# Designed miniproteins, single chains, continued (2), part 32

Each design is a single chain, and the fold is of that chain. pLDDT is the mean over its residues in the fold that is shown.

## One batch from the design tools (miniprotein)

Design m5089
Fold by ESMFold2-Fast:
Structure m5089 (fold): chain A 90 residues (1-90)
Amino acid sequence: MEKRKQVVEAVLELRIEQNLALLKERGRSYSEEELKEMLENYKKAVEENWEQVEEEVDALLKELGIDPEKSSVEEIRKRVEEYVAKQLAE
């Protein structure tokens, strides 16, 4: 379903940003070439394990009290973004 894919992609983008911020805080640095290869490998892994990725996203949304069938993509993105920002601030 188009909405499901948009929700999953939005959550994954925010999770990638969170992970990169945490790695930077821990003094880990990557070259542009390494980051590009990591992103390409990540996209391939997501396509190969789409059902697992969907389950992980659904678990996060459930933890946050978000019903993806009743909420718009924009509302879900905003709620997850607020959650990620709060985690990064600590």
Scores: mean pLDDT 71

Design m5090
Fold by ESMFold2-Fast:
Structure m5090 (fold): chain A 90 residues (1-90)
Amino acid sequence: SHMLEEGRRLAEEAERKLEQGDVKGAMELVDKLIELGEEALRRGDEETARELAEKAIELSLKIMERFPGEVHRAIGLLLRALGIQTEIDL
């Protein structure tokens, strides 16, 4: 899936941004990853939506752990990613 390939690319870029200390850049990439997961869900691609949501959850938790000053924004990203997973499991 093109959406899955793009999502994997975004997740890898977000991880690199976190390693560089660019938490704002990482959060922008996680936001795009969530948008892509929401789009996959709207198209009925539940497998892609689930994988992208799982990656967004992992990245949001890493942001909260490594950058406690960004916890409020990271919680927002986490809740949106969990929302995708919850919608699939309904």
Scores: mean pLDDT 88

Design m5091
Fold by ESMFold2-Fast:
Structure m5091 (fold): chain A 83 residues (1-83)
Amino acid sequence: SPLEELKRQHNEELTALYKQIQEALKAGKKEEAIELFRKMVELTLETARKIAEMQGWDVEEVEKRLKEIAEKEFKEFEKQVEA
């Protein structure tokens, strides 16, 4: 199904980004790790929007809630990496 295909693609892209973030952190490339984490957040929000559209959910409400969570998670990650 289109939904299962979207989930599969999302998991593949998310796994690749996570691996890149871990490698950047091991190499001491803090700015690169932060930018990769930003891309990971953006990917997650885009996929959630697409799922909401496919399921007939309120896309704006889903996006609003997830953006708030994502902003908090991003700030915490940046703080931890820069410490």
Scores: mean pLDDT 83

Design m5092
Fold by ESMFold2-Fast:
Structure m5092 (fold): chain A 76 residues (1-76)
Amino acid sequence: MVEELNEAAVKNGFPESFGENLVKLLNDPNTVITENEAGQISINYAPFPEFLRGKVSLEDLKNKDIEAILKALKEV
């Protein structure tokens, strides 16, 4: 599952470790997930990657649902 996320990230110009880094970030209790008035999701005030914008819901990120994130990426 993380490997599939890494493959999708690499295809969009992100590091091969993107999936592991995202999982670590989502497992950190200090991680803040927000949505702005334009519907853009941010993690620790940094914008979520453009290739995931509009594909992943705020609830999926808050629930740390990597399977839902991977499913959203496959629907592109």
Scores: mean pLDDT 68

Design m5093
Fold by ESMFold2-Fast:
Structure m5093 (fold): chain A 79 residues (1-79)
Amino acid sequence: IEKLKEQLGEALRRGDVETAKKLIRELIKLGATKEDFESVFTPENLAAMTPEQVLELIRVLVEEDRTDLVDVLVEGSRP
C-alpha cells in the first residue's frame, strides 16, 4: 500500500490522470482506508490537476462505491 500511495502522489503531481485512476483502483482493491487517501489527496499533490481532471478522479471513486473519498479529494483540491 505505501509504495502505491507514493506512486499515486507522483502521478497526481505530474498531472497523469490515467495512471492516477489505475493506482486509485488498485489501492481500493487492497483495502486502502480513508486515512490512506487523506495522506495522498493533499493540496500539494493536487495543485497540477485541472478541475476537469479532478472530476475524472471523482467519477472513479463513485464507480468504485467509495463516495466517502469524494469529500477527501474535494477538500484537497481547494485553494
Scores: mean pLDDT 77

Design m5094
Fold by ESMFold2-Fast:
Structure m5094 (fold): chain A 62 residues (1-62)
Amino acid sequence: MVVRTEVREELLPTGLSPDEALKEPRVFRAENVTTGEVYELTLEAAADGSTVKATLTTRTAL
């Protein structure tokens, strides 16, 4: 079993409604059926209420 984890954290601009949509950390998951790659995105509202921290974890199960 080969597992690769890559974590990226970045503040996003206010193009979203972060403080209203993200009162608590949210997790979104998507799968690439061709590669078997799983993307897990964790979003958290920043302290200023107008930006979002995004942490992306990528896993491949091959």
Scores: mean pLDDT 59

Design m5095
Fold by ESMFold2-Fast:
Structure m5095 (fold): chain A 74 residues (1-74)
Amino acid sequence: SREKEREEMEKKRKELTERYEELENSKMSEKERMEKIAELLVELLEVLEVDEELIEKARNAKTPADILDVLEEL
């Protein structure tokens, strides 16, 4: 059954969005915020077992636009 995998993926996607919003509200440098967002995204993509190419794209993300591009491919 893939119901558990589908539920886990949806939950992680929503969690990523919420944590991105939390990071936007944090009083840290833009560079530090982007590094934390990219690390969080890589960890979540690895749990979701997405394509290695997408994970590498997330590791190289340096701007909010890069993060959104990765999320769009999910």
Scores: mean pLDDT 73

Design m5096
Fold by ESMFold2-Fast:
Structure m5096 (fold): chain A 86 residues (1-86)
Amino acid sequence: SLEEKVAATVARVAAALARYANETDPLIQRELQALQADVDAVLELMAQYKAETDPKKKELLETRILTLIISAEGTLFVIERLAEKR
């Protein structure tokens, strides 16, 4: 379900933020900030999705949420690659 995909992405992001909590590399810090922003946007859109009764507007919100999940997964990949290259 969409809720399960959101919950899984939020959990993965929370794990990454915890792993890199003491990170001082400015490039990794910037990507962590982008990751947090994507999750905050997903949670806001998910609240809108749950409140929405129009099926077409729900479909648009779901598409936006899924796009942000893809963005967050991409940012996680970038963080892992930056950490490997140190």
Scores: mean pLDDT 88

Design m5097
Fold by ESMFold2-Fast:
Structure m5097 (fold): chain A 89 residues (1-89)
Amino acid sequence: PLLRLSPEEVRRRIKRFRETLEELLARQGRSMTPEEKEELENLFKTIEKHAADDQQATTDAVLELVTLLRRLGFSPEEIAALLRALLSP
């Protein structure tokens, strides 16, 4: 779903993801460490760089993002909501 998207559309979806993540963290009373924030930002940079022309790199970055969200203790339902923000039109 991120594949073949314009850079503008990718940035819009990343913004929507960030907003959804901030809402979920606030609701749960959770926060991310600086290291977790850096890992997340690096994954967004990879997605933004490759979404238009590198299917494998984009897919791998999305899978790493899911792994990070699981490690942060998000439920399957919360991860699904975050992925909808990133992957849906």
Scores: mean pLDDT 81

Design m5098
Fold by ESMFold2-Fast:
Structure m5098 (fold): chain A 78 residues (1-78)
Amino acid sequence: MLPTAVIESDDPEEAARRAVEALRAGHNVVVITPKDKAPEVLRLALRGLGVPVPEITAPLKQVSVTVAGKTLTVIPRE
């Protein structure tokens, strides 16, 4: 099983950068971020991975995306 990295940040660029680094290092990733910033974190992380970004509707519910056998989960918080 792949290890899981948990990332909590209120900066969407930092959260996305850390998520991409952890995914490339072979980790599953869980990002916990403010609800209003969750769509931007997901968009930036997918872009950083070179994955086409689907249209993301706000407000974002918890979402999981699988890329090359690794899972990115974004959890919005109040």
Scores: mean pLDDT 76

Design m5099
Fold by ESMFold2-Fast:
Structure m5099 (fold): chain A 88 residues (1-88)
Amino acid sequence: SAEDYFNKAIEYLRQRKYAEARKYAQKAIELDPNYVDAWYVLGLSYHEMFKGEEGLRLSVKAARLEQELGVEPGDAFKELMRERGYRV
């Protein structure tokens, strides 16, 4: 499922395997293009791969989907961001 791919992306992101995290985040988005958390993880993976402009673009897309769908980032994503020292 999209959630299974997202969970793999989170696991790889924790391991600092950003290319793998990106791959699985993309698979989650392929199954569910409205999976806001997967777009944020994809954006973060691009930032960590020194592709800052692409990461920002993907984060903006995630924020717009969040606003359009009336959803908030899930607890798994918020916990990951906190672990990485980002304010959530």
Scores: mean pLDDT 74

Design m5100
Fold by ESMFold2-Fast:
Structure m5100 (fold): chain A 88 residues (1-88)
Amino acid sequence: MEELKKKLEEYRKKREEAEKEGDKIAEGRYLVFEGYYAFELGEYEEALKEFKKAAEIARSLPPDNMDGGSVLVGASVGIVVIEKELEK
């Protein structure tokens, strides 16, 4: 659990740096990793917010951008998994 918290904080810092640099692809990728680690920690509401932000960023990228497509798939899967957990 401590290691998961460290990874989550590491990806948050990387995402903040990507935001400052205007790197939308890196920002989206790091948001997907943040969502994943938040989900592993049982922080479902925060994980859902991170995945939704990643999906919004991916949709703002050009439709021919394969990296954006990968981010959108990862975010969409995360959203579905969390929504199923919240139904319980």
Scores: mean pLDDT 79

Design m5101
Fold by ESMFold2-Fast:
Structure m5101 (fold): chain A 80 residues (1-80)
Amino acid sequence: MMEEERRRIGEELLAIYEKGLAATRAGDDETAQAYADQILAQDEEAKRAFLLVALERRAKKYGASEEEIKAALEVIEKMV
């Protein structure tokens, strides 16, 4: 997967995930599940792209170092 395509797919899935979280917080379990199912239906490469984009965004938001981001990515690679 090309880096730009990885970022695009990951950002699209992250947007779906954020909508799912908003639905969960609003108590709309049916809508939350529908968004979760959209992510779960993706292939492994797309799911990986999503996790990488989500981790990078979260790490930058909370001031994580590049080394901490790299360590987290290595853990995720072992889990998927």
Scores: mean pLDDT 73

Design m5102
Fold by ESMFold2-Fast:
Structure m5102 (fold): chain A 72 residues (1-72)
Amino acid sequence: MSGAEIQLQDIESFLKKNEELYKQGKISEEQLRRSYELSARGYLQVARDFPGTEAAERARRKARELEEKLKK
């Protein structure tokens, strides 16, 4: 797996874990929101580090989706 793919997988795992913790009442809405902010930054970093790759394009799209969730 490429470095970009590994980073994307790590961010996705982090998001799923925090969403599950939120569903279980183990973290607050503010903590979930913070996980979205961190993940969006992570995706944008992948896009910057691996320009011109399919992974970078997917990362930009996923960052935009998270930014939209943060807007409510």
Scores: mean pLDDT 83

Design m5103
Fold by ESMFold2-Fast:
Structure m5103 (fold): chain A 88 residues (1-88)
Amino acid sequence: SEELRREAVRLTAAAGIEYVASQIADLDAKSPLPRLTVEEHKERALELYIEAARLFKEAGDEEGYQWVLDFARKVLGEEAAKRVEEAL
């Protein structure tokens, strides 16, 4: 469905934001109020990629599913992409 595909795209974007936040957290070692660690942001990004991939599969969008896998691999690495595949 279009709704599932739109939600999957939204979650994929949210995962990207979490990854960017992980890079900022690594640089912001002097911040008095770091909310999450680098690892916590990366784990949140992975969880969002897994949910996005699941929604693309539920929508029957194999191209979208493959796009999320490729994005997860490029952003979080090969092991993260394997975790996305294994979670489904």
Scores: mean pLDDT 79

Design m5104
Fold by ESMFold2-Fast:
Structure m5104 (fold): chain A 71 residues (1-71)
Amino acid sequence: SSGEVNDLLLKLEQAVKDEDEEAVKKIIEEFVQKFPQQKEKLKNALEEIFSRIPVSVAFKESTLEYLKSLL
């Protein structure tokens, strides 16, 4: 449902704010598993989050590489 998608995206934003690499990876895995047809929405949401929330270069690169491996 759209509600469950939005809940996962909110959790993703919180994990990015915390720079919690393990939490981000688990949320990405769960999103891809539950909503395999919405991979582009996940990618766009993560890009939007990174445009608003400054994080370390290492965290951003690790997260994007992990996402790329699942797309």
Scores: mean pLDDT 85

Design m5105
Fold by ESMFold2-Fast:
Structure m5105 (fold): chain A 65 residues (1-65)
Amino acid sequence: SPTPQVVVEGEGDEDIVTVTVGDETLKFRVPRSAAPAVGQELSRLLAGEITPEEFARRLEALAAA
């Protein structure tokens, strides 16, 4: 299985989180205040504790907060 690749880039008051798994790419805008939560979920993703799909759902929830 392909290893997830994650890039986090700051843009104004938000972070743009780009997740690539194989041939799939997803992008999320999250408030910078959510950075600690994003880091925690990223650690879980890289450890194989959550799927890329679950990670995406977590980031969508953080973007809506």
Scores: mean pLDDT 80

Design m5106
Fold by ESMFold2-Fast:
Structure m5106 (fold): chain A 102 residues (1-102)
Amino acid sequence: STLDEALAAIRAYIVAADPSLAAEADAFVEFLRRLVAAGAEVVETGTFERDGRRLVRLGFEFEVDGRRHRLVLTADEAGVITFETEGLDPAAWGELTQRAEA
């Protein structure tokens, strides 16, 4: 699946940047899989290049209380993970993450 390819690349980037973070990388990938299991839809996945670095971009859409929300994650080949939190409702994000942790 394209999600599995993106998750494998994210894990590989983290571990290549710092091999001591292998367990944390595995936990992060599992967390992202649990977001999908909790009802988040993968609406964007791909490998891109920006400023001479390869990166993976994942876009999620999810529904809480009849409203649709979006989260975008970018991971670059230096192991830097960025969440686009602009416009993200903290209460809706909290609800999704609680479901993902259960």
Scores: mean pLDDT 83

Design m5107
Fold by ESMFold2-Fast:
Structure m5107 (fold): chain A 92 residues (1-92)
Amino acid sequence: SKVEVTLPPPLTLPVGHTLTLEVTVKQTGDDAKVEVVLLDQNGNEVASTSAYLKGGETKTLSVTLTPTSPGTYTLRVLVDGKEVASTTVTVV
């Protein structure tokens, strides 16, 4: 099955500032579980959300980041446990 994912572009965020990252997922195949996971520079999960999408369904999923340390944070999109897309937030 195919999924279409719209991610925010790579962006920069100051430490202590709050950012909401929105991911739009369209399932064009069979029903699937979608997970959005935000990892810090050490690979630790700092935020996540998930949804179940029916075939043909579109959902927007949001995670919020208020970083306490600088570094590259990675937003991963997984469909049935497989990574299909990612973007980065550079915290300064």
Scores: mean pLDDT 85

Design m5108
Fold by ESMFold2-Fast:
Structure m5108 (fold): chain A 64 residues (1-64)
Amino acid sequence: SDEEKAGKIIGGHAVGAIARGASGAEVRQAILDGGEEAVKAGVKEEVAQKVTDRGLAGADRAGL
């Protein structure tokens, strides 16, 4: 599904940044970059935005 595809791309960017010891600001940027990549990969803009927003909310809850 578009949501699964977006989650894999956006989540991959976020996890990669965290694994490299990136700052909270860099993790947030990775989530945003992942959202743009998801759209380029054919995910609907509305779905990519929704998953990006969930990722950013997750970063907030984690204190990033």
Scores: mean pLDDT 87

Design m5109
Fold by ESMFold2-Fast:
Structure m5109 (fold): chain A 79 residues (1-79)
Amino acid sequence: YKVELEAIMKSLSSQIGFSIRAMGIAFKYGAELKVKIDGMRVTLTFSGFPSKEAAEEAAKELIEEAERLASEIVSVRIY
């Protein structure tokens, strides 16, 4: 299973903080993380979750961080 989140960050410091937190979530779940940055827009792709439930739990943590650091959450997808 995969999780993809796209968000527009409030500031450069928020972008850095969000990227660090995303790396922590990837490490916690043993997932592969790909980060795409285009200005204040950040796209995070997490891959390698063993179950849908694990992907949903990781997505919940990621959304919680994004709600604090992003001006807008554009999309969240679980595959």
Scores: mean pLDDT 86

Design m5110
Fold by ESMFold2-Fast:
Structure m5110 (fold): chain A 80 residues (1-80)
Amino acid sequence: MVEKLAEALVKVAEKYKVGLDLHLAGAVARALGLPLETVLEAMEIAAKKLKTPSSELTLFKDLPEEVQQEVVEEIKRLLE
């Protein structure tokens, strides 16, 4: 699970240029019914695999609400 979630987080971060931050972790944990610790572990793995520098990524909370929802739904889709 953690490795598969990490790969989904990498794909989403690269596609949407969204940072792997605590707001994204909380949204993903709630949407997937996972412990926050599990999502944070996956984010730590994902952060090491990102090609885009963190300076070029937007904080999840600063994305429009519709884009935040698209990001979470794509993570759910990638885990199916």
Scores: mean pLDDT 84

Design m5111
Fold by ESMFold2-Fast:
Structure m5111 (fold): chain A 99 residues (1-99)
Amino acid sequence: SIADLVEEIKRLVAEIKASTDPEKRIDLINKLLDLLGKIYEQFKDNPDVQKLIEQAGLELQRVKMLILNDSEQSVIDDEIERMERAVEQLIQQVNKAAS
């Protein structure tokens, strides 16, 4: 269900924020990217949802790149905040589309 997908997204975002282990964070980001790919396929007829998935995916890839490049924690934290906002916008649009 859409509610189950939304709960899984929220869980993965919370785990990314809570994890201090770079390897674990990358694994969680990859899991969230895979989930976003599945949602993208389910919403092929909804360009607004697809655009927000693309935006959330871009922010996730930026977080991943910053972690892989051993960037300063403040820079990683700022990008995680941007990623969280992009995911929140996506969740709102998915819930609207499912209504």
Scores: mean pLDDT 87

Design m5112
Fold by ESMFold2-Fast:
Parts: C-alpha cells; structure tokens; sequence
Structure m5112 (fold): chain A 77 residues (1-77)
C-alpha cells in the first residue's frame, strides 16, 4: 500500500472515531520514515505526526501524545 493510501485510510479511520486503528497506521508511517527519510515529504510528515498526536489525545493516551509531540519538535518543529 502506498504512503498516500495509508494516509487516506488513517484519516478516514480518525474521522470515523476509530482512533486506535488510525494511530496504528500513523505509527507505522513514522517507523517507516525513521528507516527512510525520503519516504514522506515535510507536509506528509506533519500530517502524520499531527494525526498521531490527535489520535493519542482522543484515546486519553497522554504519555504517547507527549512523546509524539517531542518527536515532531525534534524532527519537524
């Protein structure tokens, strides 16, 4: 599945209130980006990180949300 397809699926899951499933796809994209920095454009990385933070906050997973914000700050502030 392409990056664009994964982003679309994660965004649709988030809009449907399926925050855990959305977070899993955003986490996968972040992990893949850590291995290959050319995988995501800066705009795509921002979208992924914002989606991950929002998903964790919606789930009440504040510690993971903070960790994702710190990742965003150091990799794409």
Amino acid sequence: MSVEEKLKEANELFKAGKYEEAAEIYEELVNEYQKDKSLLSPNQLTTVLNGLVASYLALGREKEAVQSLLFRKFHYP
Scores: mean pLDDT 78

Design m5113
Fold by ESMFold2-Fast:
Structure m5113 (fold): chain A 85 residues (1-85)
Amino acid sequence: DISTKLANLQTALDTASNSSDADVRTTALLQATDIAKSLAVSDLPAAEALLQTLEQVASQESDTAVRTDVQVTVGVLFLKRAVFS
C-alpha cells in the first residue's frame, strides 16, 4: 500500500532529522532511501514532497558516501517522474 510506504518514509525522515545520535540519523536516512527506491514510478507524484525532504535531509549528512548515494537516488527518481509522467 502506497499510504503505508509514505507513512514509513515520513517516519524515517523524522528520525533522520530529529535524532540527537548521528549514527541513528544516518541509519534512518538509509532506511528512507531504501523506501524511496521501492516506490513504483506511478507512485512518485504522491511521494514528491517527501523526496524533496529526503534531498534536504541528505544535504546535512556528514558521511560523503551516504550523502552522494541519497542525492543520486533522489535525482534518478525525479528524472523517472519527469520521463514517465
Scores: mean pLDDT 83

Design m5114
Fold by ESMFold2-Fast:
Formats: sequence, C-alpha cells, structure tokens
Structure m5114 (fold): chain A 88 residues (1-88)
Amino acid sequence: SLKFVKSVDEVPSKGVLLAPDSPLLAEGQPAALAGLQAGDRVLAVNGVPIPNESVLVDVLMSPGTHTLTVLRGGDLYEVKVQGGDISL
C-alpha cells in the first residue's frame, strides 16, 4: 500500500511517468500489485533518483523489496514493491 509522505511545492520534471498502457501496470505485475496507477511518476528507488524507464525496469526485475518514491497528483508517497516477478 502507498504511504503518504508530503505534498510538494514544485512538481519535479524528473523520473519515470507510468503511461496508461504501460506493461509495468498490467495485472499481476509488481508495480500494479503495489497499487501504482497510470499517471504516477516514479522519482526514486531506495532513496536514489531514477533517471529513466530502463533503470526502473532493472530494479523491478531485481528480487527483493524496493521502496519507490512516487508522485501522484502533487503528493509524494512511498511504496514497497516486490521485485523479480516481472513478465515482459
């Protein structure tokens, strides 16, 4: 489940925007199971900023629990995602 962190004063232009048709949001995928939605922007993983979608995919393919920092509607959330069970 998503944990609310804070509202942001400025919307970051960095990170990875999850498109409505993204394979990462398909049923059973780690991001979908963690409650991520279309329009969410992933800013960081385990406190480290994400530069692009390829790095995000690599993290989600890595086994174990990863903490994502997600921007949704001007609010920051932390999400625990179980990686390694990704179907491409």
Scores: mean pLDDT 76

Design m5115
Fold by ESMFold2-Fast:
Structure m5115 (fold): chain A 67 residues (1-67)
Amino acid sequence: MSLVELLRLAGFGDRAEAIAKALEEIGDDKEKALETLMTEFGLDEERAQLAVAIYVALQTGQEQDVP
């Protein structure tokens, strides 16, 4: 299970690979990741939050409902 695979399953489709690359490049800066996804990829706040949450879950090996 990769970040790209999870993003595709979450409905990001053709954007999943580009979004995954951006998230991996930004790393642990959640605020910058959120802003980049909204500004450069045109994602709504809800979708950007979802992408960041998926990335964080993969890094920690668990999901967190209190961002």
Scores: mean pLDDT 76

Design m5116
Fold by ESMFold2-Fast:
Structure m5116 (fold): chain A 75 residues (1-75)
Amino acid sequence: VRDGLIALARRLAEKAREAGQTEASKVFDRAAENLENGGDPAEAATEIVFAAKRSGNDELYDEAVAGLAALANAA
């Protein structure tokens, strides 16, 4: 659901910031803001995965994929 995806994006943004992944953090925060303003969840999920992949940080990518899978299974 939208709220779960917002929470995931915000958590990933914080982790990216802690890891020094500034660009990935900005994309995750923007995805959360877009969702809060009624943006498309599928588009946000795509942006989250691509940002995590582009970061080159395997932990961020794994958490993004696992988080999205958990949200899909809960729906």
Scores: mean pLDDT 82

Design m5117
Fold by ESMFold2-Fast:
Order: sequence, then C-alpha cells, then structure tokens
Structure m5117 (fold): chain A 63 residues (1-63)
Amino acid sequence: ATSLKGETPFVPSEPLTEEQIEAGKRLSEDSMRLLKAAVTAASTGKRLSTAEFLDIAIKEGLL
C-alpha cells in the first residue's frame, strides 16, 4: 500500500486556437468511429490489415 506522492507540476498546454482544437477533435472523433467499426468487424482475435482498415474508413465516408 505504498503511494508515490510525486506531484507533477501542471504544465500549461501549448496555446492553441479554439479552431485548431475543434479540428483536432473532429479528427479524433472520426478515428473513434473507425475504431468502433473495426472492433465490430474484428470480433475475432485477428486484427484487420491496414488496407482493410482503410476500406472501413471509405465505407464510413471518412475518406
């Protein structure tokens, strides 16, 4: 039950414009959509290939 009390100083994030943050968020959400589709397709232990993953992106209308 040893707790490491190493306070990490809160380093201020780089000053990004809200528009840039929104653009990054959109990309992240698109990636999440692909992951959900890939996970559903890959219900087995096998991972989809990169080409098949991109095919899902096209099917979802992201590419």
Scores: mean pLDDT 55

Design m5118
Fold by ESMFold2-Fast:
Structure m5118 (fold): chain A 84 residues (1-84)
Amino acid sequence: SLAELAKKYGAYVESVEEMVDAMIKALENAGYKVLERKIEKFKLNGKDYYKVEIVFETPDGKKIKLTLIFDEDGNLLEAKVEEL
């Protein structure tokens, strides 16, 4: 039913946010400074996806961008690390 899909969808959004919160805490505990956090839902070819972007600064002043893409079921499709 539509209600079952909405409940499943809400659980995936909550799971992604909980994962991001855990990652941010781990980075801060490791001495990194988190500068930006963004979670965006987008649609591609009729399917829903989540894009997570975290920008953090290393202790030596380098800026790193972590980009994660999840599908509607919470499966990680892409992980990209880039120096800004």
Scores: mean pLDDT 74

Design m5119
Fold by ESMFold2-Fast:
Structure m5119 (fold): chain A 91 residues (1-91)
Amino acid sequence: ALDPAKLAELKEKGAEYAAKIAALEAAGKPVEALAVALEAVADAYEILGDEELARVAREMAEAARAADSLEEAVARAEELARRAEAERRAR
């Protein structure tokens, strides 16, 4: 079972990230909103002890943040996700 303290931290950080993402989308910053969403995923994996998935999610966030458009940000994040999946399948 998940540690109750870790579950509480996930809920607290999840709420903070949700508010930040909503504010960025309202401000017309969808690329930054996507990057923050990926950072939220990375923090969740780190709290759960999955350092490898946390690293991949952070790399996706950085790649998305470097994009000039939302479409490019999504494409970059998807490419990194596909490479991470391929590495896991390679055993």
Scores: mean pLDDT 83

Design m5120
Fold by ESMFold2-Fast:
Structure m5120 (fold): chain A 81 residues (1-81)
Amino acid sequence: SMEEEIEKLIKEIEEIVEEIVKERLKNDPSAEGKAEAERLRKGVEEAIKIIKEEKNLQTALDFAKSLKAYFEQLLKEVKEK
């Protein structure tokens, strides 16, 4: 179902974001790096909330897919730096 696909995408997004946080903190363990990691986590929590509250399942699915693609690209960039 679309609901199951959205739930799977949310879990995948959360896993990708934690990997980004881990890589960023490895590269910048400063107070600024930690603050940036917390801003990222909060932003992701808000985006996931929007996905969960979206009444149109297709819109929620499209947003979740776009968000996952964005963070997959960001993870690649962080790993290369």
Scores: mean pLDDT 87

Design m5121
Fold by ESMFold2-Fast:
Structure m5121 (fold): chain A 75 residues (1-75)
Amino acid sequence: SLEDLLPGILENLTSPDPAVVLAALETLERLIEEAPELVRSVKPLLLPILQKLTSHPDPRVAAKARALIARLEAL
């Protein structure tokens, strides 16, 4: 189930490894496309995490986090 991906995504978004964080953001982006209502239900939990990631030292992570915040705000 796509719902089963959420705990892993949340854990990986707080990883010290930028590659793991980026992979989690990419998985979250797919989840927004495939199951927007599921992501909408956890939006209040995701927004603070993504907002912190917009200040991440890796520019790929920061850029993806900003893009996903815009997508979540549209849900």
Scores: mean pLDDT 84

Design m5122
Fold by ESMFold2-Fast:
Structure m5122 (fold): chain A 67 residues (1-67)
Amino acid sequence: LSDEQLREVAEAARALAAKNPDAPVAALVTRTDLPSEVISAAVRLANAVQPSDTVAAVAEALERILA
């Protein structure tokens, strides 16, 4: 994954979390236009840093990686 792809997933996850922090990770696939392969890879990377079962947790993990 490129930093730009990680940033796109992080921004999408943060936007979804702002509306529904408890939304499951699957919402990233159904509610965004991002490629499922990119989402899947970003979610795996997020889970390597911290447990990421919600879009809020994914956003937090990816934001920490990009900081």
Scores: mean pLDDT 81

Design m5123
Fold by ESMFold2-Fast:
Formats: sequence, structure tokens, C-alpha cells
Structure m5123 (fold): chain A 75 residues (1-75)
Amino acid sequence: LEELRERIESAKTVEEAKAALLEAIDLLAEKDPLRAIAEKLRLIGIEIEAELNGDSEEALLAKLKELGLEVLEKL
């Protein structure tokens, strides 16, 4: 859990943050499958919104880190 939190907080790329976030969602799925699906939909929504708004990779990275930390708090 702490190692996963460190990975999310220290992620330098969207790819790194997304990988750690998906791992956190998979852990959540073991305890609350419906909530895990909801968080996966939130991730998809963030990615779509970033494309539509023309968000920078830096802005998308920040949003993914924030969601990842929220998912970890639910574990």
C-alpha cells in the first residue's frame, strides 16, 4: 500500500501514474467491485476531458495522481 502510494506520488509521466492508479483500482476491486468500476469510469472521464479541453500532459498527470490518492484512501 505505502509502496503504491509512493509510486503514485513520485510518478513523472502520465503512463507511470496511470499504471499505479490502475493497480490501486484492482486492489479496490477485491473489496468493492462496484466502486472499482466507478473509479475506472472516472479515470476514463478524466482522459476524455483532457483531450476535449486540450489539457497539458502535466495537468493530466496531476489529475491522475489526485484520483490515485483518493482510491488509496478507500482501501
Scores: mean pLDDT 83

